# Designs tried in a protein design run: designed miniproteins, single chains, continued (3). Part 67

Each design is a single chain, and the fold is of that chain. pLDDT is the mean over its residues in the fold that is shown.

## One batch from the design tools (miniprotein)

Design m10459
Fold by ESMFold2-Fast:
Structure m10459 (fold): chain A 80 residues (1-80)
Amino acid sequence: IEQLKEKLIQEALPIILEIVKDEAPDLNDEEQQKIAQEVAEEVVSRIPASHLENIDINKFIKLNEPLIKKIVKEKVAELK
């Protein structure tokens, strides 16, 4: 289970990083990567364990993009 969550986080990172770059282009690369990691962990943590093996993470992120953008904005606000 832990390994599966880690794999999903790594698969989600590139897409979430693009959202972070779009929402907070004024942050440096290290800050953007840190926020992307925290957001990816938060998003994956919200997936029920029973769904982890069958989830299309890319589709999940696209369907929940407004929620992901909200989490990104909250994380960015914590840095400022």
Scores: mean pLDDT 78

Design m10460
Fold by ESMFold2-Fast:
Structure m10460 (fold): chain A 83 residues (1-83)
Amino acid sequence: MLSPEEAAAQAAAAIEAARENVEEALKAVEEGDVKKAMLLAVAAALHLIAAQILSTDEAELAELRRRVREAFERVDKAAEEQK
């Protein structure tokens, strides 16, 4: 098992990576790069899964889940608009 200090550090890293990937995904949508946006949204979701395993901060996890969901909704809408 990871030590509590290692788990906390990895949780913080996963949360920050997920937040960064959400911001980059939304920027890619605005730039019209739907494929890049989709890949970044998937990366954010993977980091969210890691954060949910490692973190006990439910308020922070709830906010992160909301942001990841919003990123996917915007990417999905942009992908539909490309047709």
Scores: mean pLDDT 82

Design m10461
Fold by ESMFold2-Fast:
Structure m10461 (fold): chain A 76 residues (1-76)
Amino acid sequence: MTTEELREMLAKMPELRAILAREAEAVGDARLAALAERTLERIEEVLREGLRRGEPPEVVEERLREIYREAAEEVA
């Protein structure tokens, strides 16, 4: 993943948040909705902070994978 791709992800976060919020509402699970919102907030913060610090894209990608893994474990 490149720094440009990370910026694109950050720019698309509001759209992704809206999509996931609609999906969670369709399922009717308030816990799932809360988990999705918190996970997206963490992803956005990692992207913003990584770009601010000029971190290598690989490092930011690893942090994103960790967030995803934690969220998946919490759902399971």
Scores: mean pLDDT 77

Design m10462
Fold by ESMFold2-Fast:
Structure m10462 (fold): chain A 104 residues (1-104)
Amino acid sequence: VRERTLAAIDRTIALLRRYAAELAASADPADRQLAADLELQVAGFETLRAALEAGELSPEQALTILIETLSAVVAGLRARGYEEAAAEVEALLAEFRALLAEVR
């Protein structure tokens, strides 16, 4: 479970970094601001990963935080009109909810 939870966090970081890089290259100031917001979320997930790896959090605690944080990210992306990015993050959320149910 711990290894699959670490992999889930790594997949989240990779996805958000991809979108942040694409948005940072945009001529639209709103896209560049969203890129900065996504980089802050990545830093938060790196901290979550480190805490799980150090044994400071259980897999269940880490998955719960990951799901709550990503749910907020999806809402923010949709509010700004980034429907494709929001849908891709929602797909990860479905996988993480299934993993959390398995851990319990």
Scores: mean pLDDT 82

Design m10463
Fold by ESMFold2-Fast:
Structure m10463 (fold): chain A 105 residues (1-105)
Amino acid sequence: LVEEAEKLYKKGLEAMKNGDFEKAIEYFSKAAELYEKAGDTVGKAKALMNRGNAYAALGDKEKAIEDYARAVKLYLDAGDTNGALRVLQMAERSGISRKEVLDKV
């Protein structure tokens, strides 16, 4: 499960580099589902953070905020405060305030 999730996650990152944001969303969605089935909270958080980046790149601010908020909560639930901070930094780089994300956590 985790190995398959990691493979899909890496395909999502490749799609991001190629500007294929809709394809990246598909890969990150599948990766997040497999990480969830495996109980890998941090893996799910990183997949949702990058899916949020893909939604932001497509101009879907509402879905980006939702994914960033979920990623923050998952990182905090896992005790990874640095992971949560990275999500907030990525949101800010996408023009989304920390307040908009934290209001949804």
Scores: mean pLDDT 89

Design m10464
Fold by ESMFold2-Fast:
Structure m10464 (fold): chain A 62 residues (1-62)
Amino acid sequence: MIPRELLIKLARLVLEDPEGKKPLSYYLKELEISEEEFEDLRAYFFNLPEEEREKLLEEAKK
């Protein structure tokens, strides 16, 4: 199961990079995870219902 804290941290990074211009290595270093773990995390986050994703983005703003 993907930790909620890690999803919130990803949401924060997405808010800082809304145009997706940062390289993959930036996300891997900030999240301190492997590329494989990042792909799982990203897939989970972007496959969430929009309402649930919005809630994570709101938590990331705090």
Scores: mean pLDDT 79

Design m10465
Fold by ESMFold2-Fast:
Structure m10465 (fold): chain A 79 residues (1-79)
Amino acid sequence: SAADEAGRALNGAGAAAASGDAALARKQLETAIEKVRESGAPGAEEAVRHLEEALAAVDAGDFDRALRHISEAGRALRA
């Protein structure tokens, strides 16, 4: 399902960001944004906002900020 794919991409984005792999983190974040939108889950809009901020942080080389926003996206999807 789109929700399962979103969860996998979110976990992948977190792992990539934790290792400083900007290219992989970008790819996983873009997939997570797409799949979160497709899922229509409660909290999807808040999660997408955080994932877009995580993507901007990755592009700036700020992996600590990216990880914070990835975490917040996951929290929004669990609410």
Scores: mean pLDDT 88

Design m10466
Fold by ESMFold2-Fast:
Structure m10466 (fold): chain A 120 residues (1-120)
Amino acid sequence: AARPRIAIGLTFVETADGQEAIVTVTLRNLSDEEVEAVKELLKEAGFEIVNEIRTADRVTITARFKGSLEEAYERVARAVKGIKERFPDAEITISVDGSPEAVELAKRIAEETGAEVRVS
């Protein structure tokens, strides 16, 4: 079977309601059951699933969380750790778009989980 690939895009934005974390997860070579497992991990971490797009080669899930900066980062770390534990053999990459602080925290998550970091 083809190796699972999971690409995680992180964006942190300041809103009137506090800090918002937007997570875009692109899944390749995962079964429907494995896609549902990723969605449940995002929900368990406290994210709201706001969009799901399926194409012939991938599933892209968009999720968000609104709260304090600290809560947003903790939930992102929890989601990435859960994904890594569920799919230890998957190729996992983290891409960051945002402030230097968001980039630093994505690097810390990558160090804790072993995921590759790419900075936009």
Scores: mean pLDDT 78

Design m10467
Fold by ESMFold2-Fast:
Structure m10467 (fold): chain A 114 residues (1-114)
Amino acid sequence: SFEELKEKVLEVLYEAIDRMGAIALAHGVPEELVRELVERARALVEERVAAWPEDMSPEELAAVAAQVLGEVAALFREAVEPLLSPEQLAAFRAELRRVLIETVKRLEEIVEES
């Protein structure tokens, strides 16, 4: 059902947020800032998802979820990148890109299972 697909997509997006937070913590970003970013990212996801039409195809759902994932990544990058050394920045960007690739793949798998 659409509700089951939406729930699976939300779980995948929340996992991506938690992973991005863990990456920021590993690079020495203050815990209070990471907590604020996770809360803001979750609020963004909830706001976007509340606006989604109930009659979306699985493919359309995956596409809008990927857009939200991109917005979440931009939120983390804008807040975290200015705090990092050049060496940390390269590693942070690589780890964030890995989360994005793996999350998109999981969204595609949800579409295939539906």
Scores: mean pLDDT 87

Design m10468
Fold by ESMFold2-Fast:
Structure m10468 (fold): chain A 70 residues (1-70)
Amino acid sequence: SMNEELFKKIKEILIKAGYPEEEAEKLAKEIVEAFQRGRTEALGVARRAGVPPETFQEIHALLREAEGLP
């Protein structure tokens, strides 16, 4: 599903950023769950978790793409 694909992509971004696999999986799941309530909610989860600025921008771009935005 779209949510499963988003989860995998966000998890990959977090692992690339240096997060341990288990932390990346948990955080990716929380971001995807929050995304059901909106992009602002999802980005709020990433911000509160303290993801680096470059990682935050990659997640932001991915969520915009998922909404059909350029």
Scores: mean pLDDT 86

Design m10469
Fold by ESMFold2-Fast:
Structure m10469 (fold): chain A 60 residues (1-60)
Amino acid sequence: MEASGEEVREAQEFLASLGLIEPDGVYDEAFRRAVRAFQRMAGLEEDGVFDEAARRALLA
């Protein structure tokens, strides 16, 4: 499922705390790059898609 704008905002806030992106609530290419970087760090598949597994890893 696609992440809602609110869920994306929360993920971007967390990624921004790691220095990977500014939180703007937009699901854009910079966000997808940051998601891939985090997915690599978290041992997830690096597809740049902010899915359930990525959300759980970022926010819990």
Scores: mean pLDDT 66

Design m10470
Fold by ESMFold2-Fast:
Structure m10470 (fold): chain A 66 residues (1-66)
Amino acid sequence: DEEVKKELEKLKEEVEKKVTDPEVKEYMLKLLKYGRPNGVRLSDEELKALAELFGLPEPPVLLPPV
């Protein structure tokens, strides 16, 4: 749980640093904030594809909640 949150915070910081388009930035931040397992969760593949679009390295494997 905490490790997942820590990884999301790092991704959030990278998005804020690298993404200059406000709409794209807002979209990514919403995915990180609301991508928690509640309702329709975004897949890890979708998050990876978005990270690749921004030139981020392949995201590490996120640990499932304990």
Scores: mean pLDDT 56

Design m10471
Fold by ESMFold2-Fast:
Structure m10471 (fold): chain A 71 residues (1-71)
Amino acid sequence: DKEIEVDVLLLAGAVSLAIGDNAYKRGNKEEAIEAYEDAIRWFEKALSIDPTNEAARAGLEEARKKLEEVK
């Protein structure tokens, strides 16, 4: 079921964003970068399955913005 697959990928992206935010707050730049890159990967996969998914698009934009801020 592609809908369930998209939901799982969105959850993975959200978890990766949370890990990145927590790492950034602790001053762990390397962990934050890795987690935000993981979030980008998950949201891009979700968009490859459902290109119209607003949550995936928003998550991808947020992850990319946070990654550039940390680098």
Scores: mean pLDDT 87

Design m10472
Fold by ESMFold2-Fast:
Structure m10472 (fold): chain A 60 residues (1-60)
Amino acid sequence: MSNEELAEEAKRLVEEALRKGLISEEKARHILETIEKLLEQGDKVGLEVAVAEVREVVES
């Protein structure tokens, strides 16, 4: 995955977690801000970690 694709997947998972009531709106905003920061920095590893962490919340 490209950094843009990782950011899109992480955002999709955040939206799913928020829709399912698994995270608060404040937490969703914080995660989305972190994803944007990681994308701006080109931090591929950070984006991969963000995807994994949000996926764990959705799949648990």
Scores: mean pLDDT 83

Design m10473
Fold by ESMFold2-Fast:
Structure m10473 (fold): chain A 80 residues (1-80)
Amino acid sequence: MKVKVVLKDGKVIEIEVDPEMSFEELVEKILEVVDLSEEEKKALRVLGEEFKDVTAKTLIESTDGVLDLGDLIDRGKALE
């Protein structure tokens, strides 16, 4: 399945995901395709670890398949 990721500059990318993959694995896949600072990468990894038991399928169904990268980074920073 595919998830749409809204980048910080408003661009949208699509990432191919396995429905059974963890949110932590999805975060690492996002980090492979987007250029982020070390602080932003750390924030996303903290968020991925916190929600590692959430599957990509559950996340996509809950978000209508759209993730805002800036919102995810801000949430990760709040968990540090």
Scores: mean pLDDT 80

Design m10474
Fold by ESMFold2-Fast:
Structure m10474 (fold): chain A 92 residues (1-92)
Amino acid sequence: SSEIEEKAERLKKSLESKGFKAEVKIEGNTVTITIEAPDVTSLIGLVLRAIGLSLDGYDIEVSIEGMTVTITITAENEEELLEALEAFEKAL
């Protein structure tokens, strides 16, 4: 979907503008966002935001390795995936 790819690119640019290094991978109804944080405070901020989205009912998985956070967003359809990506961008 061009809309999901455009939203993923916007999210990547938003993260990069805030000092993060980000890569976004789209596979079906799953988006994997790999983010390298510049410092521990930024890392914790990302993790807390992802947890907040999970508590809001989005299907969010978070893994941490060193300064890298991998956030996996899974949705039942494209509309829900776009809503989850928009919510994550707004939480940044």
Scores: mean pLDDT 85

Design m10475
Fold by ESMFold2-Fast:
Structure m10475 (fold): chain A 73 residues (1-73)
Amino acid sequence: MEKEAKKLMDELVEAIKSGDFEKAVKLTNILKKAPQKMRDQAVDELLKVSADFFEKGDMGKASMAHHSAQYLR
C-alpha cells in the first residue's frame, strides 16, 4: 500500500508537470482513497509543486497542484 501510494503520488506530480490535467484529476481521485498518512504526505508534496510553478509563472500547473492538495485534505 505505501509503495503503491508513493507511485501514485509520483505519477500525479508527473501528470501535473506534463500538463495532463485529466490524468491528474483521475490520479487525485484514486489517491483520495489512500490512508490519511499517505494523503498528508501527498498534500505536502503537491503544495511544494504548486509553489514552484507559481514562482515560475505557470498558473495552470500551480492551480492544478493546489486543487489536488485541497481535495486530498
Scores: mean pLDDT 82

Design m10476
Fold by ESMFold2-Fast:
Structure m10476 (fold): chain A 68 residues (1-68)
Amino acid sequence: MSEEEKLAEETLKEIEKAIEEARKRGDEQTVSELELLKMIVEQELKKGILTKEGVENAKKYVKELLEK
């Protein structure tokens, strides 16, 4: 549980950095997608249902959105 919370915190920080990068580029669509991902991760964390696999999938999606 605490390990999953720590991974979630790290993932949320990565999403925030990605949002800043997308805003810097003027990529509003990527900003919106990253904000939605952040909301999903936060909701799952609050419900206590966030899994390590879910965190890994979120990190992968962030990388895919920034792959450009």
Scores: mean pLDDT 78

Design m10477
Fold by ESMFold2-Fast:
Structure m10477 (fold): chain A 61 residues (1-61)
Amino acid sequence: RREFIERVKEEAIEVALRMAEQGFPEEEIERSVRELLRKAGLSEEEIERIVREAMEEVRRA
């Protein structure tokens, strides 16, 4: 499970960075990342943590 969560997190960050490069607003990026994580079967707590990390990466890029 831990490995699975790490892979999903990496994928979510990649998607977020790609959307940022394409000019999507932060609100749409956050929404898309949440949808991806929800479909992957993560808990609400896991989703919030990963969304926070992905948005921090977007802001650093």
Scores: mean pLDDT 79

Design m10478
Fold by ESMFold2-Fast:
Structure m10478 (fold): chain A 91 residues (1-91)
Amino acid sequence: SAEEKKKLIERAEEIIKEAEELRKKVEESDLPEEVKEMALKDLEDAIRLAQEVKEKIEKGELKTVKEETLALFLLATAGGSVVLVQRMLER
């Protein structure tokens, strides 16, 4: 539905914003370099997945239940990466 697509766009934008903020925090953190590289890569992938979902919705390319389900899975994957990186930066 149009309402569900709007919620997916809002979630994608939230993930992109949080991932961009976390990239700066990871770079400025005292985490080991190998952990920083992994975290930055995961955040880059999260941004890419969220942007891809947003673009497909905006272009009207999400027309089937399977495509909508895949979009939900991609956003859940991206959101999971954001949560894991947030936890790495916490005490």
Scores: mean pLDDT 85

Design m10479
Fold by ESMFold2-Fast:
Structure m10479 (fold): chain A 76 residues (1-76)
Amino acid sequence: MAAEIEELERRIKEELAKVPEEELRKILEELSPEPAPSEEAAVEKMIRFLEELARRGYLSPEVAEAAKRVLREALA
């Protein structure tokens, strides 16, 4: 489990390494400019961020779906 999460994090980092940090921060700010009111809301904002990265082609759909699954499981 932990090793799978570490591999997923590494994959995300590698794919996003080609995107400027300023661009990533801008996208996140556009989706969630305000602090999340709860932990569940923070997870939902992160899921939307991953979906937007995949939509823009910055993150592969498979990696985005795997990351979203891990985040949803954390709330179960």
Scores: mean pLDDT 74

Design m10480
Fold by ESMFold2-Fast:
Structure m10480 (fold): chain A 99 residues (1-99)
Amino acid sequence: LDKAIELLKPYAEKGDGVAQFELGRLYFKKGEYEKAAEWFEKAIELRPDLEATAQLYLGMAYYKLGEYEKAYEWFKRAVELNPDNTLAKKLLEEVEKKL
């Protein structure tokens, strides 16, 4: 994980939206959910085509941080953008139980 983060970080910092999204995923795997959320937010700004997937990961990061209201908002957006995403629907149901 750390080697992949070091390899992607310069590209993400220069504004590569795909590198920002992948860096977010690596921080999420490492359990650094606040950093993961920050990079996913930056990726959405540069790459609207990643919005559905990045919204789902943002929701998961906020869920791990105990920010259930924020997690709910992002999962809801992910479901609205891709109604066929079964995982997003299940995560939305799980976070609703925490509200």
Scores: mean pLDDT 80

Design m10481
Fold by ESMFold2-Fast:
Structure m10481 (fold): chain A 74 residues (1-74)
Amino acid sequence: SMEEIEKESELFKLAYEALKAIEAGDYEKARKLIEEAVKKFGAEETRGWLAGIAAAMRNPEALREAERLLEEVL
């Protein structure tokens, strides 16, 4: 459905931008993006997308930092 595509698109963008912020060392920006994703889509869905995108980026260190930030926002 359109609603599912829109949700996936927004969550993908938030998760991708958060991981890119982590790669750049901008942990404040990453935290805000993860917090927004958790508030809108929930922690479980946010974690799943962070893991998938980090795997595609081949960056397990960025995933570890993202998971740490996710725990801090909830």
Scores: mean pLDDT 84

Design m10482
Fold by ESMFold2-Fast:
Structure m10482 (fold): chain A 92 residues (1-92)
Amino acid sequence: LTDVERARELLRQAAELLEKAAEKSKNPDIKTFARNLAKRVRELAENPTEIGIAVLEIAASVGLVASKREGDTETAKYLDQALGLLSEAAAA
């Protein structure tokens, strides 16, 4: 990471979107997954690493695929937005 403060800001924004994904989901497994992912993203924001961001990008992608398969379009939207911010944080 070349810009650690930018990565932190992007990770915090991604965590907020993941919290919204958890709030909107009616599927209890997806809700729990998104909530746990948001917590992990917030923890990573305290000390961002390239490997940590890559792992959470993969996790967000898994959540997005699951939400789309369940027809949970609102949750999928927030997960897609969070994934975009995680990708931007990785490039920071």
Scores: mean pLDDT 87

Design m10483
Fold by ESMFold2-Fast:
Formats: structure tokens, C-alpha cells, sequence
Structure m10483 (fold): chain A 67 residues (1-67)
């Protein structure tokens, strides 16, 4: 299914960035939600969503570490 493919792509990407299991789960859930809400269907669109969510999470973590 599309959802299963999205979850797999998000998990692989998050793992590549060395994120924790908790952070990976959050990213996977955020990507799935974005794909469903925006009606994304192509692998290219899904990969862009994955990259955007990971970037947002990394920026959030950077701000927390500087506080």
C-alpha cells in the first residue's frame, strides 16, 4: 500500500540521519499525515515530504540544544 511505502521511506531516511527511535516514530507519523493531507502519490513527492519533515525536526532539536 502507499501508506506502507511512505512509512518505509520515512524510517530509512530518519535512520540515515542517526535519529533516536522516538524521533524516527515522530517523523514517520508526521510524513504519513502530510502525505495523506496533501494527497501525495508519487515517490518524488513523498521523498520531498520526508526531507522537509526531517529538516523541521532537526531545526527543532538544534533550538532545544541551544536553550
Amino acid sequence: SLEEEVRKLAEEAATSFGLSEEEKKEIIDRVVKRVQEEGLTTKSEIMKAVAEVIKEKMEELAKERRS
Scores: mean pLDDT 80

Design m10484
Fold by ESMFold2-Fast:
Structure m10484 (fold): chain A 80 residues (1-80)
Amino acid sequence: STMSAEEREFYERVHALIRDEGLSVAEAIARVEGVPAEEVRERMIERGKALDPSASDESALAAVEAAQAILAMAAALGML
């Protein structure tokens, strides 16, 4: 299964911001969506805890950021 064209474009933009500006994954996503980085971090923590309810906020955030970074890189490399 392949990502939609819109999702791929989103992750390509996220990857460019991380590469070119050195932004964190949450900050890059926040800039693309036009929302505060804090809102993105909160959403990531919620998602991480939904997958692993035993995770700390730090662990949940780190896991989701790592997953999003992999998706962004894969999209930029044309692997998705």
Scores: mean pLDDT 84

Design m10486
Fold by ESMFold2-Fast:
Structure m10486 (fold): chain A 71 residues (1-71)
Amino acid sequence: DIAEIILKGAEEGEDALTEEERELLRRLSREGIPKEVAIKVLEELAKKLAEKYGREEEAKENLEKLKEELE
């Protein structure tokens, strides 16, 4: 899952990634992140923020609005 690889690299650093995952991130840096992957990363970030701050319903509503704009 590309979104999980991006989040892992961002949270734990490149040292936590395999060589294959690092090469994937290098490719994404050159070619750009696909829209579907960007949405998935935003969904996972919103879940983590909602869990940390107890605002799951608000985060879900905001994500649905953002997904409509990115569609």
Scores: mean pLDDT 67

Design m10487
Fold by ESMFold2-Fast:
Structure m10487 (fold): chain A 82 residues (1-82)
Amino acid sequence: SLVERLKAAFPDLSDEQIEALVKEIERRREYARWLDEVIQKIKNGEISVEQAIEELRKRAEEDNDPETAERGILAVKRYAES
């Protein structure tokens, strides 16, 4: 399990710290899947790059995570350049 893998990698962390890491990893994985869906919508012509960037910014405000939003915006821009 993810908990067992984290305990093996970080044996000095408390159970509470491991639980917080699990939640953060799961949050990041969910965000990555959502971002892939956004990119797929751009590829299919369902939304524009500008609309995708606005969705990323709105989610960043809701999640209070501007750093993740900036990474997502860069990914969308790189996709538009390729």
Scores: mean pLDDT 78

Design m10488
Fold by ESMFold2-Fast:
Structure m10488 (fold): chain A 81 residues (1-81)
Amino acid sequence: MLTEEEVKEIKARLEKRADEAVARMQGLTPEEASRILEELVREVQREYDRLLEKGADPDTVAEFAGRVLSRAVAAYQAVAA
């Protein structure tokens, strides 16, 4: 069972990944920004899968992953506009 402390740590890590991806997308072309988004999606998915293997609550991890990816998608859409 995932502890409240572990949930907070996961959220912080995923939010940091989103912040790094958003920063990297600034000043790039839509194609380059798309590559960064795809990289983040794969990284978040790997972290999700690893946490599930450790017995993490899939709903909790999916909520944080979804919020992180939504932020990155919004940043990509701003670059692509």
Scores: mean pLDDT 77

Design m10489
Fold by ESMFold2-Fast:
Structure m10489 (fold): chain A 116 residues (1-116)
Amino acid sequence: MKKYKVKINITITDPDGTVTNIEHEKEIEAESDEELVKKVIEEVIKLIEEHLNAKIEVQSVDISVVEETEDKIKYRVVVVGRIPEKNLDATIVMDITIDKKEKTVTVNANVTLSPA
């Protein structure tokens, strides 16, 4: 497995307009780009759940390739979910950049929470 250094920046906007920023760095091992992206998405969701002290029920995940070269791939990921315990809907928009040569991943995630 290849080890990637992952840097995650998350901005969460609550229904009242309060903004929270989360920064997290982690090493993730993956055998493929697909496995790496899946693990990164799972880590971002986990960090949001830990902040909210509630579970996100994921309804949909849309993954689009924005840019691809031999050494880099950039993804746009849109996750739509519910937080039943808090009567909230969540929309998570992630920009994920994988640098295959440097073995690094950069994630910028924007989370919008709205009343359900």
Scores: mean pLDDT 88

Design m10490
Fold by ESMFold2-Fast:
Structure m10490 (fold): chain A 74 residues (1-74)
Amino acid sequence: MLKLTEEQKKKLEELKKLVEKLVEALERGDWESAREYLGRIQKLIQELYKEDPEVAEQIAKEVEEYLRELLEKA
């Protein structure tokens, strides 16, 4: 069981919100906004990876799989 710091929890919540906005943008056909949200998601994951690789690996893998699924449907 991994304990997330307050900062890591905040970044996880930001990632979830960005993924939600990404889905909304894709549903509307707003590719410009979708690209921006995707880039921000990837950057946040990379930052988490440098701070705590064990936690970041789990979060990044789950988010990457979710993003891949969304991109395949788009």
Scores: mean pLDDT 74

Design m10491
Fold by ESMFold2-Fast:
Structure m10491 (fold): chain A 100 residues (1-100)
Amino acid sequence: MKEIYTETFEKTSPLTGRKYTVTATRIKEGDKETDVITVFNDDGELVATARAEVEGDKVRVTLRFHPSLTPEERAELRKFIIDYLKKKYPGKEIEVEEVT
């Protein structure tokens, strides 16, 4: 059975004051669980995506950031996404890969 759960919320950057719209979609198919996170800025641009796949006691996260982000903005969004996933999967190891 395929289960899809979507959560949408607004996040304000304490660093820049910018507002982001975050959509987190959980897809569960049998024993396979995947989270897809998309982050849009206030101009409607997709600035970050994350794909998290649950593998036993580990969550494998693939992050992609828009090249227009400053290093500081990128670090802030990375921390936010990882903290979100840590809260969602307490007790699992988060393994992060960042792709260009």
Scores: mean pLDDT 81

Design m10492
Fold by ESMFold2-Fast:
Structure m10492 (fold): chain A 89 residues (1-89)
Amino acid sequence: PLAEIVAEAARELGLVDVEVVDDTHVEGRLPSTGTLVRIDIEETGDEVYLTFRASEWSPELAQLVRNLALRLNEVLEGKRVAGFSLVVE
Protein backbone atom coordinates (compact mmCIF):
# COMPACT_ATOMS: atom_id res chain seq x y z
CA PRO A 1 0.00 0.00 0.00
CA LEU A 2 1.35 3.41 -1.01
CA ALA A 3 0.61 5.21 2.29
CA GLU A 4 2.61 2.56 4.20
CA ILE A 5 5.57 2.97 1.81
CA VAL A 6 5.41 6.76 2.33
CA ALA A 7 5.26 6.28 6.13
CA GLU A 8 8.26 3.89 6.11
CA ALA A 9 10.32 6.29 3.96
CA ALA A 10 9.41 9.19 6.29
CA ARG A 11 10.57 7.16 9.33
CA GLU A 12 13.85 6.30 7.55
CA LEU A 13 14.40 10.03 6.99
CA GLY A 14 13.98 10.85 10.70
CA LEU A 15 10.31 11.83 11.04
CA VAL A 16 8.95 10.62 14.42
CA ASP A 17 5.50 9.52 15.61
CA VAL A 18 4.68 8.55 12.02
CA GLU A 19 1.11 7.30 11.56
CA VAL A 20 -0.83 6.15 8.51
CA VAL A 21 -4.13 8.02 9.01
CA ASP A 22 -5.74 6.44 5.92
CA ASP A 23 -4.83 5.29 2.38
CA THR A 24 -4.11 8.88 1.26
CA HIS A 25 -2.89 10.57 4.49
CA VAL A 26 0.26 10.16 6.60
CA GLU A 27 1.27 12.28 9.62
CA GLY A 28 4.49 12.67 11.61
CA ARG A 29 6.60 15.14 13.58
CA LEU A 30 9.93 16.82 12.98
CA PRO A 31 12.09 15.75 15.96
CA SER A 32 13.98 19.07 16.32
CA THR A 33 10.89 21.35 16.38
CA GLY A 34 7.97 19.04 17.19
CA THR A 35 6.23 20.49 14.10
CA LEU A 36 3.40 18.29 12.86
CA VAL A 37 3.75 17.42 9.16
CA ARG A 38 0.71 16.10 7.28
CA ILE A 39 1.32 14.37 3.95
CA ASP A 40 -1.50 14.09 1.41
CA ILE A 41 -1.01 11.43 -1.28
CA GLU A 42 -2.67 11.61 -4.70
CA GLU A 43 -2.26 9.00 -7.46
CA THR A 44 -2.99 9.58 -11.16
CA GLY A 45 -2.07 6.45 -13.12
CA ASP A 46 1.64 5.81 -12.42
CA GLU A 47 2.18 9.37 -11.11
CA VAL A 48 2.22 10.24 -7.40
CA TYR A 49 1.70 13.76 -6.07
CA LEU A 50 2.52 14.72 -2.48
CA THR A 51 1.27 17.76 -0.54
CA PHE A 52 3.13 18.50 2.70
CA ARG A 53 1.27 20.65 5.25
CA ALA A 54 2.82 22.25 8.34
CA SER A 55 2.22 25.26 10.60
CA GLU A 56 5.84 26.48 10.34
CA TRP A 57 8.56 26.53 7.69
CA SER A 58 12.06 25.33 8.58
CA PRO A 59 15.16 24.24 6.64
CA GLU A 60 14.65 20.75 8.14
CA LEU A 61 11.10 20.62 6.72
CA ALA A 62 12.33 21.71 3.27
CA GLN A 63 15.05 19.02 3.38
CA LEU A 64 12.51 16.37 4.46
CA VAL A 65 10.22 17.25 1.51
CA ARG A 66 13.05 16.96 -1.04
CA ASN A 67 14.60 13.83 0.51
CA LEU A 68 11.25 12.03 0.83
CA ALA A 69 10.41 12.66 -2.85
CA LEU A 70 13.87 11.37 -3.85
CA ARG A 71 13.63 8.31 -1.55
CA LEU A 72 10.17 7.40 -2.86
CA ASN A 73 11.45 7.51 -6.46
CA GLU A 74 14.13 4.98 -5.37
CA VAL A 75 11.67 2.52 -3.76
CA LEU A 76 8.54 2.86 -5.91
CA GLU A 77 8.37 0.39 -8.82
CA GLY A 78 6.07 1.19 -11.74
CA LYS A 79 5.24 4.57 -10.16
CA ARG A 80 7.05 7.89 -9.69
CA VAL A 81 6.70 11.07 -7.67
CA ALA A 82 5.70 13.50 -10.44
CA GLY A 83 5.18 16.51 -8.17
CA PHE A 84 5.22 17.75 -4.60
CA SER A 85 4.21 20.95 -2.82
CA LEU A 86 4.75 22.41 0.64
CA VAL A 87 1.89 24.38 2.23
CA VAL A 88 2.66 26.39 5.37
CA GLU A 89 -0.56 27.40 7.18
Scores: mean pLDDT 86

Design m10493
Fold by ESMFold2-Fast:
Structure m10493 (fold): chain A 71 residues (1-71)
Amino acid sequence: MSLLAEVARRILELRKAGKTKEEIAQEVIDFLRKHGLEEAAERVRELAKQSTDFDELVEGILRILAEAERR
């Protein structure tokens, strides 16, 4: 399964569970670190600080992951 698909699924599950933007960002950061994607995790952390809504955060995360999967 692709990393992007797994993270997208987790984001949807967390949103359904009523998790906050900060909690969703932290879960994604932890997931990326466990998979050795420290640079992607740091980019998600920076994005979470700047994003004002869920849609911006989700689109930004998916973009970061698409770039990471190209390696």
Scores: mean pLDDT 78

